# Designed miniproteins, single chains, continued (4), part 72

Each design is a single chain, and the fold is of that chain. pLDDT is the mean over its residues in the fold that is shown.

## One batch from the design tools (miniprotein)

Design m14642
Fold by ESMFold2-Fast:
Structure m14642 (fold): chain A 78 residues (1-78)
Amino acid sequence: DLLKRAEELAREGTELHNKGLEAKKQGDNEKAAELFREAARKYREAAELAEKAGAPAERVAGLYLAAIGAEIEAELLE
């Protein structure tokens, strides 16, 4: 089930993003950047699978925006 896989990847992305935010709060910018990059990868994979599964365009767009946001957060810490 592509949609279920997309949901699992999106959840993993959110968990990684939250870990990245925690690392940033602790001053570990290198770890935070790595976690944000991993989150972005998960969100992009989720978006691609959601699109293939026929998910609503708004949901697919939301996942791509989450990926872009995480990439920007990582870039700002490097």
Scores: mean pLDDT 89

Design m14643
Fold by ESMFold2-Fast:
Structure m14643 (fold): chain A 61 residues (1-61)
Amino acid sequence: PLTAAELARRFGISRATASAILRAYAADPEALHAPGAERLLAQGLGLSVATARRIIEALRA
């Protein structure tokens, strides 16, 4: 499993943002597969859509 530190380093995001992402999807893993999940993540956390897409793909792996 990815840690917040690993996610932050891999995608160039803050550790706080990485922790928020991991906490949210641990509570609702089905959200990773929802249509437009990358756009919702990008809007919620101030990320680019491209970065959000890569994060979601990594969490699905």
Scores: mean pLDDT 78

Design m14644
Fold by ESMFold2-Fast:
Structure m14644 (fold): chain A 75 residues (1-75)
Amino acid sequence: SDLEEAEKYIRKAEEALRKGDYQTAYDYALKAKELAMKALKEAKTLEEILRAIGLIIRAIGLQFEAGLKLGVPMK
């Protein structure tokens, strides 16, 4: 599912961030955000909605951290 794929990309982003691969971490965080947003659009239960929102927040946080390390302007 899109939720499971989003969680997988969050884990990949976290691992890339730990290894100092900030570009890869940023790209994986972006992919996780896209998947989580798609999951939110298709969510049918309150549990799915809350899981999708949580994943979006986590992905944004990882994207922000990786972007900051890369010197990408966050505006």
Scores: mean pLDDT 84

Design m14645
Fold by ESMFold2-Fast:
Order: structure tokens, then sequence, then C-alpha cells
Structure m14645 (fold): chain A 103 residues (1-103)
């Protein structure tokens, strides 16, 4: 399985962005989203469509077919990061290439 993400997305402070990832194989069991800032350990944002504990309610995630989406509303400068999708598949866990969000 390959996960395709756009390399970058831009948003305005107070606006909304959606980051999409598409799997090459429909046999994906679940999608998870991670937020990574340079020099930091990746933070889990959502797992299997549910937000991780302590994650701001401005974040939401959904799945439609083979496409996973992470939506961030009311954008803040602190949301600038690279967002990675991870898929659980029959062949194990697969990471997307990451989408860099700039505000």
Amino acid sequence: VTLTQASSVSGAEGGTVTINATASDPRVYSFSWYKEKPGEVPELISENGKLAPGVDSRFSSSVSGTTASLTISNLKKEDEATYYVQARTPDGFVWGSGTKLTI
C-alpha cells in the first residue's frame, strides 16, 4: 500500500484547511494522523477517526473510500507543522510522505 499526500498546503489564520491522503489499496483497516514539528516527536492527532485525548476540537478526521481527510478549523500559527498519515494494512503500517502546513 502507498499513501499519497500533497507535499504542502497553506492556510490563513482563522481559516480552514483539509489535508487529504489516498491509499493505493482499499484493504486499509484504519488511518491515523500525526503532527510533527522539527526536532520533536510526532504527536498523535487522531486514530481510527477519533481525536486523541487532549487534541483541540478544531481538528476533525474522516474517511471516504480510500481517502483519509484531516480538517483543521480556526487555524492558529501553532498549527504550522508537517502532518503525516499512517495506515494499518494487511502488510503492516505504512506512512505517507507528509504534508507541510504553512499559515
Scores: mean pLDDT 83

Design m14646
Fold by ESMFold2-Fast:
Structure m14646 (fold): chain A 78 residues (1-78)
Amino acid sequence: KFEEVLERVRELLRKAHEAFNAGDLQRAADIYREAADFVEREAKKLYEEGKITKEQADYLLEVSRRLRELADALRARA
């Protein structure tokens, strides 16, 4: 479950990177925001279900926070 979340994040980050390289900062920002929302939702759900540790949940929430910050920064520059 934890590894499945990380795999999905890697897939989304690849898509965001493709958009960024194409010069589409708005699309890149939207994908980073989607990834952040996904990670936060899954972290809370999996922790509540006892499927990940507190440390794993905290790690995913930090990843979500950083992805959201990146999305906001890209939107400001678009």
Scores: mean pLDDT 85

Design m14647
Fold by ESMFold2-Fast:
Structure m14647 (fold): chain A 90 residues (1-90)
Amino acid sequence: MSLGEIKRRGIREAFAIGAEAANLALTESLEEARRAAERRAEELGRRVREEALAAGASEEEAERLGEETRRLSLAVAELGIDAALLEKKV
C-alpha cells in the first residue's frame, strides 16, 4: 500500500467516524457521541501511523500523518455532532 493510498483510506475512515458520531448524538447522547469519536479517532490515528511506517515512511512522516488523521476525525465528528444537535430541535 502506498502512502497516498493510506492517506485516502484514513480520510474515508475519518468521515465515517464523523457520521457515526452524528448518529450517536441523535440516537444516544452527546457524551456517548464525543467519547466514541475520541476513542475511534485515537485508534485510527495510531493505525494510520503504523501502516505508514510499514509502507516505508519515516517516523516523522508517519507520526505527522497519524496526527493529521486523528485531528481530521475529531473535527468531522464535532461538526457532525453540532449539526445533529440542531436537527434534534426540528
Scores: mean pLDDT 83

Design m14648
Fold by ESMFold2-Fast:
Structure m14648 (fold): chain A 64 residues (1-64)
Amino acid sequence: AAPALSPEQREAAVRTVAALLASGLPREEAIREAARMLGVSPAQVRRAVDENAAELEALVAAQR
């Protein structure tokens, strides 16, 4: 199994996915693009956003 993201990487993943969702990308595409941009796996990004769902939603709302 891939190691867990650092707190800094986790924050970056949540913020990147939030920005991509706010721009109109579907969730799965936003996760894949964030993973590509950050050099981590899509599974690691998905875990980060699932564990931080409330923060993700707040960030998406703030960017609209």
Scores: mean pLDDT 81

Design m14649
Fold by ESMFold2-Fast:
Structure m14649 (fold): chain A 70 residues (1-70)
Amino acid sequence: SSLAEEIERLGVRLAIRHDTPEVRARLAEVGRALRAGDLLTAARLLKETAIQFGDEETARRAEELVRRAE
């Protein structure tokens, strides 16, 4: 799978676990970064969102995606 596909799937998982308007708004920003081809920004936004909502597992996985996007 591409890095973009992995970021998108992890974002979907976060949204399922934390179905709030604030998470949806943050994931809309991730989606915009993905469409712009800015994988580093997308991965960082996903990591920050996971940390903000206390999802340690998603945050760790997003950190791996950040390192791959660098």
Scores: mean pLDDT 86

Design m14650
Fold by ESMFold2-Fast:
Structure m14650 (fold): chain A 109 residues (1-109)
Amino acid sequence: MDAEIEKLLKEIKELSDELIKAVKAGDFDKAEEILEQLEEIVRKLIRLALKDPKSEKALKALEEAVEKLEEVAKVLRETGTEKARKLALRVEELIGLARITIGLLKREM
């Protein structure tokens, strides 16, 4: 579990950085493809956290993932285009889901 959590967090950080680069380059088609991958990996991390709700490793990984997703959402909001705004909403929904999971995990600890 710990090795899988570390792998997923690394992938989230790498995909988040790639998404920011695509957005800054104006490549919104690539940004959308990266976001779809990011959504899948974040949902996998959430599922792992829910299987072991006392895992401090999973809690910390979700908190770090939220920090990276907030950075992505900020860049998308600052871009000021309609396409960027739509992607920002999807990232913000993903942040919301992760934050709900973090709240549930903290109750079990």
Scores: mean pLDDT 87

Design m14651
Fold by ESMFold2-Fast:
Structure m14651 (fold): chain A 70 residues (1-70)
Amino acid sequence: NVEKLAEALLEAAKEIIKAESEEKAKEIEKEQMEKLAELAKGLDSSDAEKRREVAEKYAPEIAELQAEYA
């Protein structure tokens, strides 16, 4: 599910940004990366185009979060 993958990416970004310390940020990042890898394993080649479309849809929100905390 491409939409679920994009949602997980956005959620991961929010969790990392909200982490109280570098130690917590690394732990959250590791767990989120594992979840993203598992979601990606379920996608076939036909989902590649859908992944790009969904990524573009959520790119503005991700960019805003990064800019706010950069």
Scores: mean pLDDT 61

Design m14652
Fold by ESMFold2-Fast:
Structure m14652 (fold): chain A 94 residues (1-94)
Amino acid sequence: SHMEEVKKLIVEFDKKVKEILDKYRAGEITREQAREEVRKLVDELYKKVKEIMKTASPEEQEKIKKAFKRFVTLVARIFDEPEYAEEILKEIEK
């Protein structure tokens, strides 16, 4: 199902976010570098999610959007980027 594909992607991207977070907490990268890498990951995930949504039912599209919004909101809170989260959340509603 489209939701199973999205769940697999979120698990993969959560792992990548954790790697960035671990590097940031270890002092290996700056907050600004961590934010840049996270934005790249969010953009990549959004592109993949949009592709899946093209063939998803309206009901699945709503669930997919909700899952993606939760991911973006959580990640933005971790890296203190609420404005970036707001921009991405507005984009998915288009």
Scores: mean pLDDT 82

Design m14653
Fold by ESMFold2-Fast:
Structure m14653 (fold): chain A 75 residues (1-75)
Amino acid sequence: SAEEIIAEARKLIDEALKGYRNAKSPEAQTAYEKAIVYAGKAIEAARNGDLETARSYLEKAKEWLEKGKQAEAAA
């Protein structure tokens, strides 16, 4: 549902924001920033009733969150 997508995206934004604040490398910071941006787009699409687009953006947000964690591990 839209509500489930919004709730998941909000949790992802909280995690990515924490990662962004603690990131020691530009690569990690950029990845977390992109995760936040895509999660925000997922919330907007879900609120507009476009659940397919919302899920697509949420998946991109999850990918960038994972890339941020990988960049931190590599730094």
Scores: mean pLDDT 88

Design m14654
Fold by ESMFold2-Fast:
Structure m14654 (fold): chain A 60 residues (1-60)
Amino acid sequence: MEELAEKFKKLATEYYTKVKKASEEEAEEAANGIVDVLKELGEEAIKNGIKHVEEELKNS
């Protein structure tokens, strides 16, 4: 689970900085908030979050 959470945080931070033009600090804060919720929902929620962010990055 921790490896998936770290992968999600990395991708979400990249998405917010590259697509949304957020600062590194803003992107990390947003990614950390989302990953905490996903961890409560379970491993499948983290996997779905990863897929969603990867698709958003591909379409950018």
Scores: mean pLDDT 79

Design m14655
Fold by ESMFold2-Fast:
Formats: structure tokens, sequence, C-alpha cells
Structure m14655 (fold): chain A 61 residues (1-61)
């Protein structure tokens, strides 16, 4: 997995969750993964599945 890209996606995903009134640490992995995919689209990147899963976990911390 690309750890640098995962961290960027995670940061953006956490920001989107907070904007929607959701505490990222309380979000399910599935919800965090949905917003990691949204964050990747907003950043204009196409990460691997492994990088997206890592980003989803990092967004919840």
Amino acid sequence: ADTGLAAEIAKKAAEILKEKGIDPSKASFELALEYAKEAAKELGVEPSEETLRLAAQLARI
C-alpha cells in the first residue's frame, strides 16, 4: 500500500466525515471506506484497494 497517499486520503476522508457531523473515530470501517473513496475522487487519485483500506483505518484514528 502507498502509505503517503493513504495518509492524504485519510485526512480528507476525516474532514468530510466531520463536515457531515460524524466523529471519524466512531465511524464504522465500512463508512470510513466509503468516505475514503469519496476523498480519493476529490483528490483526483485512483488508489489501490490496499491503499483505500489503509486510508479508511487511518481516518478513524
Scores: mean pLDDT 81

Design m14656
Fold by ESMFold2-Fast:
Structure m14656 (fold): chain A 55 residues (1-55)
Amino acid sequence: SEVEEIKKEIEKLVEKLTELLKQYKADPDNEAIRKELSELQEKLSELIQRLEELS
């Protein structure tokens, strides 16, 4: 089901976000990490919103 696929994607992104946050705290001057964090946060927000619409 689409809902299950979206939930799976959210879980994967949350894990990646957690790992990137650890890297960001260790090296906050890394622009590549900052961009990755922004992109993941935006994608996660979109998936959560889509999940809410699907219920």
Scores: mean pLDDT 83

Design m14657
Fold by ESMFold2-Fast:
Structure m14657 (fold): chain A 61 residues (1-61)
Amino acid sequence: MSVEEIAEAYREYLITVLGKSEEEAEREAELLRRALLGEDHSVEASLYAIAGAVLELIASR
């Protein structure tokens, strides 16, 4: 599974499930992609972002 695939799946999730705008979802996905590639010093922040999205999905319904 590539970093690009993970970022694209996350973008789709934000649009389809959370109802975010395409621009907002793309911005969030870009931040996650950069963190996963090690271009961001906050790799742990990307893991927390993923965990937060999953927990929000569970907590909603």
Scores: mean pLDDT 67

Design m14659
Fold by ESMFold2-Fast:
Formats: C-alpha cells, sequence, structure tokens
Structure m14659 (fold): chain A 62 residues (1-62)
C-alpha cells in the first residue's frame, strides 16, 4: 500500500494516493512515513488542516 501511494503521489493522483496511504496506516498506524506522505497529498489538494494533522501525528510517532 505505501509503495502504491508513493507511485500515485509521484503521478499527481492525489486522491488515490490518500486512499492508498489510508490502507497503509490501517495496517501500520505507527508508520510515520505513511502519515508524512499522506500529508503531502493533502497539501497538494489544498487540504491544509488534514495535512497539519498528519504531520503532527508523524512527529508524535516514535
Amino acid sequence: WKNLGLELLKLGRYEEAIEAFNQAIELDPRDAEAHKFRAKAYEALGREKEAETDLFAAELLE
């Protein structure tokens, strides 16, 4: 799922990338990278609050 999300993000398919990262996070909620990449997709779509939430979640993950 994370690899799929990254490829979709690279292709500019931001909504589909978010769906792929949602699946990655469902499988591993502690994956800080998946939260960071989902935040990039949210930023690209102008969804700043969702992006900030994911970035904050990534910073809290250890």
Scores: mean pLDDT 82

Design m14660
Fold by ESMFold2-Fast:
Structure m14660 (fold): chain A 65 residues (1-65)
Amino acid sequence: MAEILIEGMEVMAEWGLMDPSRSVETIERGLEIMLKSAKEQLDEESYARVEEKIRELKERIRRAA
């Protein structure tokens, strides 16, 4: 389950970088919404992994912009 979320986040980040209609702020907001949903659905261990991936993706997106 966490693996599917992580894959979705990676795809969202890639789409955001390639899609000119999406701003960095919109992508970051999407990732934060996914993290909030994950908190209610995942085990603490899986949630920590998703949280770390989001931090990594947000940093990469900000650096790329």
Scores: mean pLDDT 70

Design m14661
Fold by ESMFold2-Fast:
Structure m14661 (fold): chain A 70 residues (1-70)
Amino acid sequence: SRAEELQRRLLEAARRALAGDREAAREAFRLLAQLGREGLPLAPEAQEALRELIATRAEELADVPRELEA
């Protein structure tokens, strides 16, 4: 199905991103956005992979200085 095709591609992209491919991370999030745009559910395996990817990226981003007040 369309959802299965998109989820398979998302899972592969997430796996590459977790292995250190930064461009694959963008592809994974693009596919996630496409699933949402089409109103398609995200499989538990894909949710877990994305959660792990987000956690890894959040740790990297936490080192970037941020200022809430200009």
Scores: mean pLDDT 72

Design m14663
Fold by ESMFold2-Fast:
Structure m14663 (fold): chain A 64 residues (1-64)
Amino acid sequence: KYSKIALEALRLYEEGRWEEAIELLRSTGTEAGERAAEALEEAARTGNIAKAVAAALLLVAEDV
């Protein structure tokens, strides 16, 4: 379930639609989703893509 949301959020971020990506992650209502949203928000501010990738991996881990 969360893997699909993580991939869609990453795609939105790649398209420059980072506000929608952050909102999508927060809409999951999970702690992992909140952590991922915070990491994406920081990535948007700093330009550090590694943080966005780490955020996606956290949500993928929730599916296993």
Scores: mean pLDDT 72

Design m14664
Fold by ESMFold2-Fast:
Structure m14664 (fold): chain A 57 residues (1-57)
Amino acid sequence: SSAELLEQRRLDAAADMLKNTDMSIRQVAEMVGYRSLSTFSRAFKERYGVSPAEFRK
């Protein structure tokens, strides 16, 4: 669906920010449009298999 593609694009942007910037995970979540760290972390882990914190380093 269009909503799934939009979410995937947001999570891919988040993955890039996590690797290429020093922004906190909270700031990254907010920048890609998530109001909740919990919701962001769950969506990210579903897509990448690891938490945002684990993905970063």
Scores: mean pLDDT 85

Design m14665
Fold by ESMFold2-Fast:
Structure m14665 (fold): chain A 55 residues (1-55)
Amino acid sequence: SAMRERLEKSLEELKKIAEEDPEAGILHLRIAIKEFSKVDPEIAEEIRKLLEELE
């Protein structure tokens, strides 16, 4: 779906931010997991795994 593709692209951008600046990446991922969990729990779980890896 178009929404899923948008969310996956957003996840790729978040991963890039975390690679360049882990501190900023953690903050962005925390915000994103709350928003993504409302619309796509699978993508939200991927974000949670990234947070666990960075923290």
Scores: mean pLDDT 77

Design m14666
Fold by ESMFold2-Fast:
Structure m14666 (fold): chain A 117 residues (1-117)
Amino acid sequence: GAAEYAKKAAEAGKKGDYEKAKEYAEKAGNSGSGAADVAAAGAANAAAGAAKGTATSQAAGAVSASGGYAQARIQGGGEEVLKAAEYAVEAGLYAAQGDREKAAEYAKKAAEYAEKG
């Protein structure tokens, strides 16, 4: 699912392999539209954006999409999905700051919680 591809995107992103991180982020985005899937895809996009080495609209979009969707799910959803979205927001913040290693670390945490939700 989306969480598996987000983990792979984070691993590629940590190594600075932007092309592989981007490929896995695209696969995560195409793997479902549930709250957990959206959080995982957002995290994958943050890791890929950080790997590129520039502040990108992908990181900002991932933060906004993950946070907004998690809030909608709080009205009827699980705590694991909220944690996934919180970690996706952190991954996006580190990506915007150019911290590739921390962006990848938090993207992986987001994916792990998305898998539990």
Scores: mean pLDDT 74

Design m14667
Fold by ESMFold2-Fast:
Structure m14667 (fold): chain A 81 residues (1-81)
Amino acid sequence: MEEKKKRIRELATKFAEALRNGDYDAAEKAVDEIVELVPESEKETLRNAGKLAIRATREGRVSPDGAAEALYRLAIEALEK
C-alpha cells in the first residue's frame, strides 16, 4: 500500500510537469500509470477524472499543480475504498 501511494505521488508530480510543459501525451501516460495502481472498480472513474483535468488545464480553468493535486487525492481515495 505505501509503495502504491509513493508511486502515485511520483506520477502526480510527473503529470504536473507534463501539463506545465504542454506535453499532453506525457500527461495521459501518467494518468494511465496511476489508473493501473487503483482497484478495478475505480479505474474508469479515475481515467475520466484525468481526462477532465487535462482538458481543464488546457482551457486555463485550473493550474497544472492544482489538476495534479486533485488527481492525486482522487487516486489515494480510490486506494482506500
Scores: mean pLDDT 85

Design m14668
Fold by ESMFold2-Fast:
Structure m14668 (fold): chain A 106 residues (1-106)
Amino acid sequence: ERAARLAALVADLLAAINEGLGNTEGIPEARAAADALDLAELEEVAAGLEAMALETMRALGKSEEELEEFRRLFEAARAGDPAARERVAATVRELMAQQAAEAAAR
């Protein structure tokens, strides 16, 4: 089901953000919140998370080619590809960790 696939993706992304920032306290609440959203809300949240990740990649100096690859992976994850979903979550976790490290180094 599309709603269930999007809920899983949104939950994975919210968990990845919290893990990357070193904050695990919000993970169960983030997953529960994703499960409570309807399909239209899930689509809007997923689009917002994609935009946030792309903005973070640009801020960290990632190339347009890397941003294009992320957009393709995110599209596959939205379509229900579990490997793409894992890769997107891993990328988001790494981006959040890198952003936090850059902030600490400044």
Scores: mean pLDDT 77

Design m14669
Fold by ESMFold2-Fast:
Structure m14669 (fold): chain A 66 residues (1-66)
Amino acid sequence: GAADERRRRELDYLAGLLVKKLKAEEPDAEVSYEVLDAETVRITIKKGDKVTEEVLTLEQLKELLS
């Protein structure tokens, strides 16, 4: 529905901002994201041989960007 589409776009926008922030703080890290559904996004951070994945909600994204 329109509400889900709007929420997915908000997740995509905020996740993109978080990726930019994380890349600025850790320039040697490969950072990417994938929107999983209307409520969650997966952030992947690769530092050398270490891969970290975290699933974040819209509320957590807003908190991290505040």
Scores: mean pLDDT 83

Design m14670
Fold by ESMFold2-Fast:
Structure m14670 (fold): chain A 82 residues (1-82)
Amino acid sequence: SEAVEAAAAEALAAARARSSNPEALRNVEETIEIIKANKSLSDEQKAAALRGLAEAIRAAKTDEELTELTKAAKDNLKDAAK
């Protein structure tokens, strides 16, 4: 979906603008991939989740907050997929 890809690009761009930390950026990329691969979510839900991730990334004040936020998102998405 073009909407999902646009939202994914926005989340990654927000992370890159916020941080140059390779671990934080990798966690964001992994979270995006998990959202895109989630078979329980519609394209509309995936796009909304990715936009929410972009907003949360922009709100994070430190690289530590960004890393914790993306790890929590990954864990929640993995649990929801069970």
Scores: mean pLDDT 77

Design m14671
Fold by ESMFold2-Fast:
Structure m14671 (fold): chain A 65 residues (1-65)
Amino acid sequence: SVGKESGGLIEIVGLAIEAGAESVELKDDTIIVYVKKLDERTKELLERMKEIAKEMGYKFEVVEL
């Protein structure tokens, strides 16, 4: 579900876990998600995370490992 400010970070972490992400980092104004692989499903989940980050006023970055 869409949460309030702090709930948005929890929602992003949950989606990152569903996407199989290795980790999620918050650096100043940027949320960084580390993933092993970028397949279609992972990209869809990343786009949802990006939208939540944008609504929270954060930049969103993806790193493929």
Scores: mean pLDDT 79

Design m14672
Fold by ESMFold2-Fast:
Structure m14672 (fold): chain A 66 residues (1-66)
Amino acid sequence: MTIIIETTLSVEEFIGLVLRLMGRPDIEVKLVGDNTLEVQTTLSEEEAQQLVNELNSDPKIKAQLL
């Protein structure tokens, strides 16, 4: 599964998000732009959708499942 994450977070908040995601063995994170991440995951579609929903609870984060 691929998730695109676009943010308007501060530099410190963005770094914190990257470190939290990279700490997971089931997630691979790639920086594809300023405040934009591409996440490759081995999570199920339902688990990936839950992660997207959790991320989208922050109004400064726009995540979508591809």
Scores: mean pLDDT 83

Design m14673
Fold by ESMFold2-Fast:
Structure m14673 (fold): chain A 68 residues (1-68)
Amino acid sequence: MPVIVIVAGGGEEEAQAAADLIERESGVKAIGIATKASLEEAIELGRELEKKTGYRVVVVTREDFERG
């Protein structure tokens, strides 16, 4: 099943990078979503998407990309 990656405070470029990283780490297909929402709001959105779709959701911040 695919994984959804939500990047809080990031753009499309960061979302694509996160999806690629998750695909390499987990070996499953990843879908990147960028949002201008806060980390807290992105986490809430992620929980709802996880329940709605049954896919795993990972939430990261733009700063998390620069760290690793």
Scores: mean pLDDT 76

Design m14674
Fold by ESMFold2-Fast:
Order: C-alpha cells, then sequence, then structure tokens
Structure m14674 (fold): chain A 58 residues (1-58)
C-alpha cells in the first residue's frame, strides 16, 4: 500500500544518504536519528513522499 511504498522509498533514501556522505561513527548515528524522525513524519503523508522523491532524483 501507500504507507509500505513510503517505507521503501525512505529506506532507499537512507542508504543513498549514508553512501554519499561516507560513514563515520558519529555521522552515521546522527543520520540514523534524523531518518527515524523523518519516518515519524510519514504519518503526515504524501507531502513527505514528494520531498523524498526530489532528494532521490538528484
Amino acid sequence: GEIEDLGLELSNLQLELLKKEGISADAALIKKQTIEKLKSNLEEGKERLNLLKEILSE
């Protein structure tokens, strides 16, 4: 469903962001916390999906 699709997009974004920045222990932890917060915001719906698509379509 749409929520499941949002979860997949977010997971792909998480992996791409971690790859682009390179992973230090501190930076990885901060990104994990930011992505966790972003996942919580998915309950606000399709607006977040559009933002994620913009980031992915670099």
Scores: mean pLDDT 64

Design m14675
Fold by ESMFold2-Fast:
Structure m14675 (fold): chain A 82 residues (1-82)
Amino acid sequence: MKELEELLLKVSKLSDEEIEKIGEIMKNILSEKDGEATKALLYVIGTLKEEDIPGVVESLEKLEPELAKKITKGLKIALEKL
């Protein structure tokens, strides 16, 4: 999914402080379980190389397609609030 890849590439370029802010916003948008999982994922994305992000997106879409959709929608909102 190109949109989720583009959003996570933007996250990978953020500072640790900005990733923490995005994570907190996402926890307010998503359910408790989905919010915690998403915050952990965003922290991992911040440590990855740009070329590794498509593989993470592919795995997420294959294993948890509904969560991938929720993360995509939530990240659009959270990034606009940054």
Scores: mean pLDDT 80

Design m14676
Fold by ESMFold2-Fast:
Order: structure tokens, then C-alpha cells, then sequence
Structure m14676 (fold): chain A 74 residues (1-74)
């Protein structure tokens, strides 16, 4: 489902962020935004998930992904 994809993609992106340069992080966020849009995730849920990824905190990202998934199911 779009919600399952959103959660997995958000957590995977968050885990990858510390290994990336600032330029690579910006590209990764852009790719994530495009993939979530292609999966049919609404913009409000995408922005919430991206804020979670940008935090760099896995716990914050997991909570953001959970809330974003709830928005995607509306």
C-alpha cells in the first residue's frame, strides 16, 4: 500500500542520511518526494514524512511516518 511504502521509504531515507553529503541529502529528499507522489501519497503526508527524514532522528522519523501514513489513509 502507499502507506506501507511511505513508512519504509521514510525510515530507509532517515537511516541513509548520516552517510550522505549535504548535496546528496538534498537529492535523496527530492527522489523520495517524487517516489511518494508516484505512489499516490497526498502532499500533506509527503511533507510530514520529509520533515521526519530531515530530523535525522530515527524515533522522530518513525512517529512522522506513522502520522503521515494516517493522513495517506484519509
Amino acid sequence: SAAEFLREATLNATAAMPSLSPEAQAIALGILRQELRRAGVPEEAIELALKGVESGDPAVAEEAARRAAELAER
Scores: mean pLDDT 81

Design m14677
Fold by ESMFold2-Fast:
Structure m14677 (fold): chain A 61 residues (1-61)
Amino acid sequence: SFLERLKSLGIPEEMAKRLVEAAKKKDIKEINKILRELREQGVPLGVVAEAAYLALKLIES
């Protein structure tokens, strides 16, 4: 599932759940806020970029 894919990237489960819900609502502003919070928590830029791509895929498909 989308949640399991985010968790496999090293995204904390609580943050992954928030990202999935924001993507389901097509809330771009909330998605960007969550991605900034991940960076502030020290999640590597490459992981944050992959999470952004997965969120975009959930919105578009």
Scores: mean pLDDT 83

Design m14678
Fold by ESMFold2-Fast:
Structure m14678 (fold): chain A 57 residues (1-57)
Amino acid sequence: SADEELKELAEKLKEAVAEREAAKAAGDEEAYREALEREIDISVEELKVAVEKVFPG
């Protein structure tokens, strides 16, 4: 269901945020960029699922 997908995406987003914070603390610019890109990708998927929940046709 859309609610289950949104919950899974929220959990993945929390993981990506934690990875980004760890990369910043370590001074790892490449890992920081990759984690930030993952956050953006997850946010785009969350938007799509949210729209499909309102307009399922």
Scores: mean pLDDT 86

Design m14679
Fold by ESMFold2-Fast:
Structure m14679 (fold): chain A 79 residues (1-79)
Amino acid sequence: KNYLSDEEIAELRAEFAEADKDGDGVISAEELRALLKRETGFEPSDEFIQHLIDLADKDGDGVIDWDEYLALRSEMLSP
């Protein structure tokens, strides 16, 4: 479930598009790490990135598509 507003979804789409340097509609673990580092100002731990990938990567292909990214960010933002 996600209860993100349209505004929050638009911001997440912009973040995803910035991370998706290849323009293929998916982001890698490396791109996710870079995005989170940009948001926090510090490099997230490998353990944290691996946890997020395991949580979001329902396809098991090692990349995160938009639906997986939205679900991941929704979980991070929800209480």
Scores: mean pLDDT 70

